# Designed miniproteins, single chains, continued (5), part 82

Each design is a single chain, and the fold is of that chain. pLDDT is the mean over its residues in the fold that is shown.

## One batch from the design tools (miniprotein)

Design m18834
Fold by ESMFold2-Fast:
Structure m18834 (fold): chain A 61 residues (1-61)
Amino acid sequence: SLQDLAAEARKLVEAGEVSDDPALLYFHAQEALRLGREDLAREALAKVRAHAAEVNRALFG
């Protein structure tokens, strides 16, 4: 599982892509940082924040 997630994150980083899957985004951001793609990590974190804001609104708004 962890190896598979790392491989998926590496493929996305190498392709210069960021997933739209919220479940994958949390792992993607961490792996992108480990792989030295700070630009992709920043994009993934922005998507995580947007998703978290929507979840927060659904639960507390």
Scores: mean pLDDT 72

Design m18835
Fold by ESMFold2-Fast:
Structure m18835 (fold): chain A 76 residues (1-76)
Amino acid sequence: DEKEKLLEEKKKFEEEMERESERDREAARKMAEGLAKKRTPETGEAIGEAFRGASETGNEIVKRSRSEKLEKKAEE
C-alpha cells in the first residue's frame, strides 16, 4: 500500500540523484582534462594529478549536492 509506494518513490528519487551526480562528475573530469591539455606536455604526473583533483572535486560536489537534496527532501 502506501509504504510500497513510498519505497518506490524513494528508489526513483535515488536513481534520479545518481544520474545528476554522474553528470556533475563527468563535467568536473572533462574540465580538469581540458586544463591539463592546455599545458604543454611536461610529465604524465601533472596530468595524473589533474585527473585525481577532478575526481576528488567531483566526488565532493556530488556529496554536497546529494546531502543538500536529501536534507530538503527529508524536510518535505
Scores: mean pLDDT 62

Design m18836
Fold by ESMFold2-Fast:
Structure m18836 (fold): chain A 100 residues (1-100)
Amino acid sequence: MISEELLKKADETAEKVAKELGITDPRQKEILREALRIAAEYAERFGVPLDELVPQVVKAEGPFARAINRAINEAIRNGEDPVEYLRKHREEILAEAEKL
């Protein structure tokens, strides 16, 4: 569980990043939002600034971004909604990212 302030910052950051990257697809925006919410939870639990994780997620680099990308690809392979998959498997994604 993360603070309301950090969750709001994650959502605002997702909107800003979507605009900067020209992402207009509502599904892509929701995937980015959920990924950044998980990044915010990782930041709070492990004492990592969210601002350090955002570039990793955007560039698909580093252990956290690899864990998120694997989850999204698994959802697509299973015919599941990536946003709902990320929500269901949040704890597993965080545990995997910590090990890397």
Scores: mean pLDDT 77

Design m18837
Fold by ESMFold2-Fast:
Structure m18837 (fold): chain A 81 residues (1-81)
Amino acid sequence: SLLEELRAEVEEMRDLYYKNKSKLTPEDALEIGSLISMAEMTVWMLGKAIEKNAPQSEIDALAERGRRLIEEAKELLKKAI
């Protein structure tokens, strides 16, 4: 499912973050960590929206936001390494 795919991507991003954390400046670690936390919250909100049978437009918006946050975190991590 879309929810399971996004949960897996957040977990993968978190694992990449911790694997590379020792290579990051404190400032980069804080910024990337913040994006991961926001992505985790967004995916949690997506799960709640699905449980409540929210409008598809709201579900799609949360999924898109989650993907954007994950991609931003990945891009920043690649630049910082």
Scores: mean pLDDT 88

Design m18838
Fold by ESMFold2-Fast:
Structure m18838 (fold): chain A 99 residues (1-99)
Amino acid sequence: NPEEEFLRLVDEIVRLLQELLGVSEDVARYVVFNALTGEVPSPSQLMKIYGLSPSTAREVVELAKRLAELVLKNKDLPTLERLRLLLEELRRRKEERFR
């Protein structure tokens, strides 16, 4: 079921973003959906809408830029494959942080 696979991949990516950034589920979902369209949220929007500190907002934007770049590089791939690429990038970043 492609819809179930989509939701499963999104939920796993959201969980990894929460672990890496220490942000709420809403912020993590916002990052995922912006990345899938090749877009990056602004630090000021993250601070204003979600109440993030300036340092956390910058960290979120830095990671969001990398995820958006990965999606744009692979724009010809189906959405599920682009989600798998985002998942692998986040898993790699988690492993690097805990080496």
Scores: mean pLDDT 86

Design m18839
Fold by ESMFold2-Fast:
Structure m18839 (fold): chain A 65 residues (1-65)
Amino acid sequence: SEEDFEIVKKQLDDPSLTPEEKAAILKKYRELHPDDPRIDELIDYVLEHSTDPELKALAEELRAE
């Protein structure tokens, strides 16, 4: 839903969450919303705004699948 998308986007900006937790949130969103093309928007957001190479690598992996 729109609300779930907004919540995930806010969580990606949360400084209290680890890169691993943020990556897990992205993967969970894809699993719960397999037909939602906005996963690509969340992945692009991470790739543009994140400085963590592990999170960025996992986001690219999710995009490739």
Scores: mean pLDDT 77

Design m18840
Fold by ESMFold2-Fast:
Structure m18840 (fold): chain A 80 residues (1-80)
Amino acid sequence: SLEELVKEFEKLVKEITKNPEILEKVKELIEAVRKKDFKKAVEIAQEILRLLSEEVKTEEEKKLLDEAKKKLAELVEKMS
């Protein structure tokens, strides 16, 4: 479900970063998905990925980022 994918994505993001700017973007993403504003959800998701890519430093963080990218791709597919 969309709700499960969003929760999995949020969990992965929280394992990568504690940056409040990125975590606020995740909240905005959840709200956009809830409102079925899929255009805004996609734009927010892309911005989250961009910000996360700037913060990842270790191979473990890169692996978590790749998993987050996969969850976002699944979310975008289900919103289509």
Scores: mean pLDDT 81

Design m18841
Fold by ESMFold2-Fast:
Structure m18841 (fold): chain A 108 residues (1-108)
Amino acid sequence: DAAAEEQRKKAKELLTKYLNGEITLGELWERAEELGLSNEALLAAIQELAKEYGITLNVKENTEEAVRLALSTLIYAIETNKKGVTFTISPNLTPDEVYEQALQLLNK
């Protein structure tokens, strides 16, 4: 699907700008909404970028919480140089538990 591929390309470009420090996290989410990017497109782009950094992210849910946790995990892995590591996002976590897990990953 050409439209789905275009969404993934836009998501990857936006995420790359964020990782390069060109935009803030708030601006990332605002621009993603303005562009109509789906959780699926954002998640696919995060997983693709993770592979480029030598990181594997296993995510089964296409929720906003899963997207935010996947991005937070990618940032943590890049900052701590956790190459060759697989991170699994649990589909059984409540939103509060997902947020707590993301905070623990970012604050270590």
Scores: mean pLDDT 73

Design m18842
Fold by ESMFold2-Fast:
Structure m18842 (fold): chain A 91 residues (1-91)
Amino acid sequence: MLEEELGPEEDNKKVNELVLEGMRKAEAGDTEGALEAFKKAIDLAKEAGSTVSLAMITMALTVLRRYSEDPEVKAAAQEALDYLDEAIAEL
């Protein structure tokens, strides 16, 4: 069995770090790096089965899509949301 000390708590920390990295990169105009970070966060949340992490990622992406003035950031947020929706459909 997988070690409990590297379980849900560690996975949630990694997801949070990737979401924060994605947000920072989006604010810096690095839309490709932001999209990569968000997709990694979604993959980890899906592997962990963490509905809480998936909900948090959804909220972060929705904020970016709603409040960003940059069309490229809005497009990256939409692409990440589409990727997240596909991940949720498998749960």
Scores: mean pLDDT 77

Design m18843
Fold by ESMFold2-Fast:
Structure m18843 (fold): chain A 108 residues (1-108)
Amino acid sequence: MEEALKAGEFAARYLREAGKEEEAEELLRLAERIAELGKETGQEELAARAVGSLGLAAISAVDGDLEEAEKYLELAVEALRELGEASGREEEAAALAEEARRLVERLK
């Protein structure tokens, strides 16, 4: 998913500019894994939604907008849950959702 990867790259760049280099690299790797899962399963739209929402959650957390960060994180987790259910990859999607929650929490 080119769209998912572009969203991940944009958010990672924002995090680097905010001095969150380690979290930026973690976000990019997570976005790549979500995009690959979407590609392998034909669920590219759900993967793009998950990465886009995760990117917005990360940016909002860095900016101190905790209400928007939580809102976008829940949207990302929901998209990952739907991706797991649609693809039969529920364990993998749940693990990605847990990593997403931990990443956003560290950016607060």
Scores: mean pLDDT 86

Design m18844
Fold by ESMFold2-Fast:
Structure m18844 (fold): chain A 68 residues (1-68)
Amino acid sequence: MPSYRELAIALLEHETRELQEKYPSAAEELQALRDEAIARLRAATSEAEIVGILKETGRRVHELVAKS
C-alpha cells in the first residue's frame, strides 16, 4: 500500500495541477511551489514534519491564487 507520504505527494500533485489550469497566471509559481513541497515531503522523517509541510504549502498556495 502507498505510504502516507506518497499519498500526500499524489494529492498535492493532483490539486496543484487543477489550480494551474484554473489560474494560468500563477501556473509557473504553483509549479515551483509544488516541486519544492514534494522535495521537502520526500526528505521528511516524521508524520509531524509531513503535516507541517502540507499546512505551510496550503497557506502559500492560497496566497498565490489570491494574488491572481
Scores: mean pLDDT 82

Design m18845
Fold by ESMFold2-Fast:
Structure m18845 (fold): chain A 94 residues (1-94)
Amino acid sequence: MTIEVRVETVLEAAEILAKAAAQGMASGEKIEVKLELPRDVSFEVETFQVGDRPVAVATARDPSGRLLARAIAVTQPSGEVEILSREEFPAPLP
């Protein structure tokens, strides 16, 4: 499945990627996400199991490697995907 989304913030993008990864693990489906962002950002998505629950961590960084946002999502036994943690690290003012 391919999901195309325009997002207003890097944190929102991280949340979408984490949820898609956690959902994909639970369903066994490959979910590809195409994001439109107002700036260049790199994302790293890590997936693992905590007990019987699929968990995904999405980390966003700027071109210099600085941390911008992180989101953690889990798929519950009901099939519901929820965000366990979300953090935004705003860029310093110029």
Scores: mean pLDDT 73

Design m18846
Fold by ESMFold2-Fast:
Structure m18846 (fold): chain A 56 residues (1-56)
Amino acid sequence: TRLPASQAPPVTDEEREKAINEARKAAEASGQPELAKYVEDGIRESRVVPDEIRLG
């Protein structure tokens, strides 16, 4: 497609995996696995309102 009227949200599988991967690295470096859960939770919430969400 050249330029569709509606685009996919900024938060997709790739974006989600990217954030989770980064959180996992931070958690491993600090020894805090909760960081990975925190990021994943945030991404899930942003999926609800991608228009308002800028955190990814």
Scores: mean pLDDT 57

Design m18847
Fold by ESMFold2-Fast:
Structure m18847 (fold): chain A 74 residues (1-74)
Amino acid sequence: SPEAQEQAEELLRELERLVRDLEAGRVSPEEFIRRFRELVARLDTVKADMTPEQRARFEEILRRGIALLERLAA
């Protein structure tokens, strides 16, 4: 639905900002994990209605976020 796609777009933008904030040191890894988990859970509720482009962006965000957390844990 258009509303679900708009919600996905908003959540994807928030996730992208959160990943940038983690990379810039503006959020702690603990705060990042909490907020990222919450946003991903919300996005999962609209995942079936996401465009292929939105799904690809989500997968890239997950990949980048996980890679950053692994680097910070090392």
Scores: mean pLDDT 84

Design m18848
Fold by ESMFold2-Fast:
Structure m18848 (fold): chain A 64 residues (1-64)
Amino acid sequence: MEEAFKIIDEVEKKYNRPELAKRLRELLEKGASVDEIAAFLRAEGHPEIAREVTPKLVELEKKK
C-alpha cells in the first residue's frame, strides 16, 4: 500500500490533478483491484494516466 500511494503522489505532481489522486488513494484503501483503478481512470477521461499507473501497480502485486 505505501508503495502504491507513492505512485499516486507522482501522478498528482506530474499531472497536477489532486482530486484524481485523492479518489485513487480512496480506491486503494478500499482494496480496489488494478483493473478497477484503470477502469476508473479511463471513465474519468485519463487513459494516459491509466497506462502509466497500471504497469507500476501490477509490478507491486508481483512483488507480494
Scores: mean pLDDT 78

Design m18849
Fold by ESMFold2-Fast:
Structure m18849 (fold): chain A 55 residues (1-55)
Amino acid sequence: MELTAAPETLEEAVRLVVRGEGTVAEVAKRLGIAPSTVGAAVRAYLARGEISKFT
């Protein structure tokens, strides 16, 4: 995923989804990335325990 979208874009996508500001599909459309990329980023941050970084 590091090669699919910029790290800052992925962090923003995860933050928006985690905070309930949009669905994976809506956030993907807003940021111009694939919904599968946003979903995978959310799962990766959850697995790393980095969700607390956004809350």
Scores: mean pLDDT 71

Design m18850
Fold by ESMFold2-Fast:
Structure m18850 (fold): chain A 89 residues (1-89)
Amino acid sequence: MELREIVLKFIEGKASTEELIYLMNKIVEEVMNEDGIITNKDIRDYLINKLGLSQEDADAVVGALDPDNRGSISKKEIEEAKAALQRRA
């Protein structure tokens, strides 16, 4: 329940640095494959099937996490994003 609220806040641009770091950690934990890659499809499937988001909301999250539309995010990119958020806080 709390993770879903954090995702909705993220879509609205209202999530805190701590909430964004928590969301990134949960995506790595739940969605990352054995190669250390998180695909856009796996993120959408998680958001829709586990958190009950609409396809539109799931697409908004994916677009924000992968703005270059590469189709996947590496564990290294997530760790770099978390470090950048912590430096801004």
Scores: mean pLDDT 75

Design m18851
Fold by ESMFold2-Fast:
Structure m18851 (fold): chain A 94 residues (1-94)
Amino acid sequence: SAEDEQAEKQFERAVADAELLIEEARRAFPDNAEVQALIDEFEARVAEAKKLPPKEALKEIQRAIGEFARRLEALVGREAALALLSRVGRRAHA
């Protein structure tokens, strides 16, 4: 159905956005061990979410991204966190 196709497309996009976020965050903070550990946790959580049905996976990935963004801001500060998220958003929508 169109609804199932939309859910699958949204899931695929959320996975792609999460993978871009992981890639850009690893490049932005290569010397920050706490940030690298946070990225490892996020990557593992996304991998587990991929095993869920698309609607549940989408919700879990969105929750994981939100938690990652909040915890990253606590480690690197608001300006650096927003700069990373802005860069990821531009790549995802280019």
Scores: mean pLDDT 85

Design m18852
Fold by ESMFold2-Fast:
Structure m18852 (fold): chain A 90 residues (1-90)
Amino acid sequence: AWEEVQAQAAAAYETGRAKAAARPDLSEGERKLAEEMAKMLEAMAEGDLEKAKEYALKAIEVAKELDPSLDVEKLLKEVEEAVKFLKELL
């Protein structure tokens, strides 16, 4: 159910924050990517799937700027599949 998804998103957010704090050598772009990912996880924890998708798309844009070789189509498909999966749990 949605409560399990929110719990997983909150746990992922806390784990991500702890890992980011342990990496003081992150570049400006890497920090920006982490920020958008954190906003995505926060929106998921709040139950706002529309906002979470928007931040996920922003994170993909930043990631592409950092690594132009990234398979953006694959990442976009994964975001859409995740949103579809979450809607099935509601």
Scores: mean pLDDT 70

Design m18853
Fold by ESMFold2-Fast:
Structure m18853 (fold): chain A 74 residues (1-74)
Amino acid sequence: ATQRIKEALPLLEDPDPAKREFALNILLSVEVPEDLKPLIVKKVKPLLKDEDFNVRKAAAELLLKLEGLKALNI
């Protein structure tokens, strides 16, 4: 799980929206350790404003999974 998370984190900032969506789907498919949730939430929140609809949708789903509605305070 931790290795998959480490691989996904840099892809969240990739200029290719397909790679950003892929990274979000990896994070959705793994159990995120409690100590890593705040870091992932901070990195994923900007993607709620992403230009790509699929990236925004995946980011919202991930934030709901990790923190619930409180993480979506925008």
Scores: mean pLDDT 77

Design m18854
Fold by ESMFold2-Fast:
Structure m18854 (fold): chain A 94 residues (1-94)
Amino acid sequence: DRALREEVLRDLAGMLGVSVETLRDWIREARRNLDEEALELARKLFEEQREALLAGGSSELNALITATYATMGRLTALGLPRGYALLVLEEEVG
């Protein structure tokens, strides 16, 4: 869903204090320098966060935004590129 993807990217850009184009650059860079183990970890972290948020009564939109943001933070804490969280978001919203 292109509209859902653009909405999530816009809200994430605002939360991070960057442009949507900066997020798209991070997505492109993560694809070019793809580490499949880091991407698999990002999928697991995202899924755990999204399921917890949905179980807690969050909307789909808020769960996508918050799970992506939380996954970016967790990847950064592990010394991994946060752009992998954005790749997972792209897979989920098509």
Scores: mean pLDDT 86

Design m18855
Fold by ESMFold2-Fast:
Structure m18855 (fold): chain A 118 residues (1-118)
Amino acid sequence: MKVRAVSEPVTSQRDPRISVELELEKDEVEAGEDVTVKVTITNHSPQPLKVKVKVEVLDANGNVLQSEEKEITVEPGTQEVEFKFKATKPGDYVVRVSVYDENGNLLAEAALRLRVEP
């Protein structure tokens, strides 16, 4: 079985200071291996920003299979954060990333659709 991205990431920027992008570390991954998702966060402002990054892995029915949250300080420019999960069953999955400020305001979000093939 192989895991691959089946569409380009969908991104939504809510605050002009922060953008977020998603990519797979490997173009395809065997079932039972760790799927590593690279989250690239860009701070377009001249000041460091403290943000909360939430990553959710959803199945085809919209059930949350894995959820992780991490607080980071994003210096001006780009910072990469990695998240790992294991896909144990064939099917369609969505990785959703949401970036919030320290007051809980949504700054940016991105989603990546994955397929695990038999």
Scores: mean pLDDT 77

Design m18856
Fold by ESMFold2-Fast:
Structure m18856 (fold): chain A 98 residues (1-98)
Amino acid sequence: SALDKAIENLKKNLDSLNRLEQLIEIQQLISFANMLIGIYNILAKRNPELREEMEKQIKEIEEKTEKAVEELAKKLGLSEEELEQIRNGDDSLLQKAR
């Protein structure tokens, strides 16, 4: 899937990125996952017959994204508080990584 490729590419390229770029890429991965979840929610609302399949796709995206983000955060030494700031679009960590 597009999400799986995005996660794999980020993991593969992480060590070639500087700290600011690493944090931006994690934030972008979270944003991409949220966009996909939004699309599947719209599809489920418009096509009730596809609801169960769309809900399954949403759960898989949520689980894959959470696992990947947690793994990347541990590799980068991010605290739960710093990870929450990235999730909320808070740029304070980006300012610290300058």
Scores: mean pLDDT 79

Design m18857
Fold by ESMFold2-Fast:
Structure m18857 (fold): chain A 112 residues (1-112)
Amino acid sequence: SKEKEKKIEKALTEINDILQSLVKKMATSSPAESIAAVDEAAEQIKKIIQETAKELDLPKLGERLIKLVDEKTEELKRLIAAGDMAGAKAVADDLAGRIHMEFLLEKIEIEN
């Protein structure tokens, strides 16, 4: 339905905005401040995922995406602690792309 599509698009926009803001903050922050920002971003993203998955009645998608966020944010914090800011940015970009792809795959199944 167009209503479900709109909810997915809104969630994707909000998640992308959070991850872009995180990358900008990491560029000017200490490693400790960057790690705290990753944890805050992860909580916000997981909340959006939980709310969107609940509204769409897609609990398996929600579980899968929350696990993905947890795995990618642990990798992000490890790279930040190691001083690999280029690697950290690449992981944040990969997380955004994977969330987008998972929602697009589900959107196709809803439309079919």
Scores: mean pLDDT 87

Design m18858
Fold by ESMFold2-Fast:
Parts: sequence; C-alpha cells; structure tokens
Structure m18858 (fold): chain A 91 residues (1-91)
Amino acid sequence: SLEDVAKEFLERVLEKILNDPSLSEEVKELIKETFEKILEANDPEKYEELLEELGSKLSEEERKRVLTIARDFVESLPEEEKELLLRYNES
C-alpha cells in the first residue's frame, strides 16, 4: 500500500539521519522520537504537524542538513521507487 511505502521511506531516512556524523546525538534522538511518533500515529494529518514541531526545535543549519539527507536519499532511489513516492504525494 502507499502507506507502507511512506513508512518504509521514513524508516530508511531515519537510518540515514542516525548514521550521519555531522548531527549531534541530541538532535538524532529528537528526530528519532518524532519519526517514531509519526510511524505510531498512522495518521497523515498528524505527519505534517509533527514535522513542523520538529522543525521548530531544530536550528536552521540542522534543518538544512536533515533536508539534504532526505533529498540525497530520494535521489539515490531507483526510478521505480521514486515513482511510488510521487504517487503517494498525488493521492
């Protein structure tokens, strides 16, 4: 399902974030907690709210780093997987 694709995407992005050497352990724990709440909620309306709350707790530099990690991850995906993510955003 599209929801399963979104969850798998979030889990993979989280792994990339947790393994990034430029982010502090405090920032990693905050991001991990937020992503775990998103995965537990299973409610798309709460995803935006939780991500906005996370963004408000991070510095501008930390936000840019997280966005870069997510973007680089998406760019590294096979075209088939990119198309699945685009379909999720269109629905």
Scores: mean pLDDT 75

Design m18859
Fold by ESMFold2-Fast:
Structure m18859 (fold): chain A 88 residues (1-88)
Amino acid sequence: SPPVRLTFTARVAPGHAAAVRAFLAGLADRPGALSVEVTEAADGTTLDVTMRWASAEALGAFLADPALAAALRAAGVTELTDIRVEPL
């Protein structure tokens, strides 16, 4: 399977941007993850995220993790929007 890019926008609870950034950066250690890039908007509550994955299968396994949604909410993520998956 070719490598893929996952992009999305994360809305975060006020005061939680640093915790969410740290959590997202740690996702680079997941099997098949190649990179995680996070850009914080000037409002301090919007993060634009780009992840590169070695394959669509590796991304699929990551997205199938039932703990992922709970961990994102615990870090302070309130909403995920503009989710896109594209070939590299």
Scores: mean pLDDT 87

Design m18860
Fold by ESMFold2-Fast:
Structure m18860 (fold): chain A 105 residues (1-105)
Amino acid sequence: SLEEAREAGRRLGELLAKNYPKEYHDDILKALEAASKELTDIFPSFEKAKEVISKYVKNKTVVLDLASILSTPFTLDGLPVNRFLVSKDPEVREAFLEGLREGLY
């Protein structure tokens, strides 16, 4: 549902805010917004995910962490992150990104 997508986004945003310095948060958001638009596969290859993230994030550790999240099954409290981020339904993607912004900031 849209509510589950928004909640999954919020939980991911909170996790990212806790694990990465504030100075990276804007670049992480831009990278995940780009991934939502450019990636069509729920589980893209690690190299494809890394290519998209590297356009916005320059810190090597952050790039590798985010590429791993995008290329592997990732769930937060049973909510599937990858499926919502790269949903074929643009309303589901936007609900996820709205939640992501709420959790990150």
Scores: mean pLDDT 81

Design m18861
Fold by ESMFold2-Fast:
Structure m18861 (fold): chain A 65 residues (1-65)
Amino acid sequence: MEEELRRWREEEREGIRKWEEEYGNKEAAERMREALENEDIETYLRKLAEIYAEVLREEAEKKKK
C-alpha cells in the first residue's frame, strides 16, 4: 500500500515536470503539484481532471496558430 502510493506519487511528480517542460504552462503545473502534495488521491484526481480540461482547451487554441 505505502510503496504503491509512494511510487504513484513519484510518477505523478515526474509526469507533471515533463508536462510543464513540454507545454510550458507553469500555472497549471503549479496547481497540479499543490494538489499532489496536499490532497489525497481522490481529491488530486478530481483537481487534475479539471486542470487538464482547462489546459486541453488552451492547447487546442494554441496549435491552431
Scores: mean pLDDT 74

Design m18862
Fold by ESMFold2-Fast:
Structure m18862 (fold): chain A 78 residues (1-78)
Amino acid sequence: MSLVDELEGKVKRLEEARREAERRGDTERAKVVDEAIRDYRVALDYAKSGDFERARKIAEEAEERLSERLTRIAHERQ
């Protein structure tokens, strides 16, 4: 798949994850996922403009932030 297709798929999966968090009343998780959606949309915009190097860097940084924030939420609730 193209990088654009991969990033569009990632945004779609994050939107599904946000809706799931909202259904569970998990407002903190929903907020974290919403922030990741915004970051990945920036990466997608760069990919659509042909700046694949910048798009990959932004996507990698977004994934690292998302993983860190979700891990913190999991620890706080245990």
Scores: mean pLDDT 84

Design m18863
Fold by ESMFold2-Fast:
Structure m18863 (fold): chain A 73 residues (1-73)
Amino acid sequence: SMEEKLEELKKLIEELLELLRANPEVSDEQVALFEEQAKELIEYIKSLPDEEAEKVLDKVIAYLKELIEALKK
């Protein structure tokens, strides 16, 4: 469901932000920018019709999973 995908997206964003905060090479300003952009993205997705929201969620979830795996290396 769209609600389950939104919950997965929020969990991935939280995981990404934890990785960024734990990295001494990432500035506090960069973390704050990512957090703000993530909030705007969630609000945008919520504004879309369910069919379009689901397509955007699937793409964003896939990209965030790849990014998180890259950062864990």
Scores: mean pLDDT 84

Design m18864
Fold by ESMFold2-Fast:
Structure m18864 (fold): chain A 82 residues (1-82)
Amino acid sequence: MPVPDTVHITLEITLPPEWSEEERQRFVDRLIEELRDLARRDPHRWVVTLKLENLSQEQVNRIVETLKELGFEITELEVKLP
């Protein structure tokens, strides 16, 4: 059934292989805060295609868990670990 005011986003993240664990962690922390802020400000239904490369399994899990907690619908998840 058509859902009015549904927003589809593609979140494609490839972290540079030269980044330290500290740099990758700071990026993930910032991303999570931005996603929380987006969910608080925007009442629309969010549908997400998520493509993640060069993130640890823990970082992937944190992003996916945050999206699910915020009520985002993940329709596609592609993960390429380092």
Scores: mean pLDDT 78

Design m18865
Fold by ESMFold2-Fast:
Structure m18865 (fold): chain A 100 residues (1-100)
Amino acid sequence: MKAEELLEIVRAAGAGDPEAQRFMAAMAVAIASKKGKEEEEKVIEELKETVGMEAPSEKEKEEALKFLKEALESEPDEKRKAVLEALLKGSEEYAREKAA
């Protein structure tokens, strides 16, 4: 199930898994790009400085957003949907705090 796989990735990223952190980073950059170019670039720079990872490609960002949308739409459990929505909102608030 796509939503279960996404939640496992989130948990792994929280536990310090670098591959899971890379996927979450690509998703965060894609979400930030909706707020503006400056927000996107700031998240990319923090990724390089904090984690030492390369900037996500356009393909990685698009695939991460597509995966998240499909997980949200295909998830029958309202509690899991709420967690996925909270992740999107959390990424937006993190970007906002860094800009303030």
Scores: mean pLDDT 65

Design m18866
Fold by ESMFold2-Fast:
Structure m18866 (fold): chain A 78 residues (1-78)
Amino acid sequence: HMELPALDLEKVLEGIEKALAERPDDPGVWIMKADVYEVLGKEEEAREAYRKALEMLRGSTSPADQALREWLERRLAE
């Protein structure tokens, strides 16, 4: 729907795209992009963004990154 909430989400997505242009390898930004697509009902775009974040996190041994990786793997398995 082209309502005020959708316009706000579009502005959030625009900000996310700018952040990705600066930091394309930031998994947190990809997760935020995926969350916006989920709210918009764009399942395939959301899954693609989650897959991008997961790929970036696979090489990390940080506890925070491991937790995000487990969460993403569970979400993508659904």
Scores: mean pLDDT 74

Design m18867
Fold by ESMFold2-Fast:
Structure m18867 (fold): chain A 68 residues (1-68)
Amino acid sequence: MEAKEKALEQLEAALALARSSRNEALIAQVTAIVDEAKARLEAAKTEEEVRKIAEESLQRIDALFRAS
């Protein structure tokens, strides 16, 4: 499913940005969100579910970056 590949790419890009910050707490929190999102993406059966999971996860990550 192409939507899952795109979602995974966006999540991996966000994790790479967290790693570039060298903030261990931020890296740990973003890693936890990405791991949870990956598990949910594996269980997702529709493109709509995939998009929802990606959007919610990326919004949580964005909030962490804004708070940092």
Scores: mean pLDDT 83

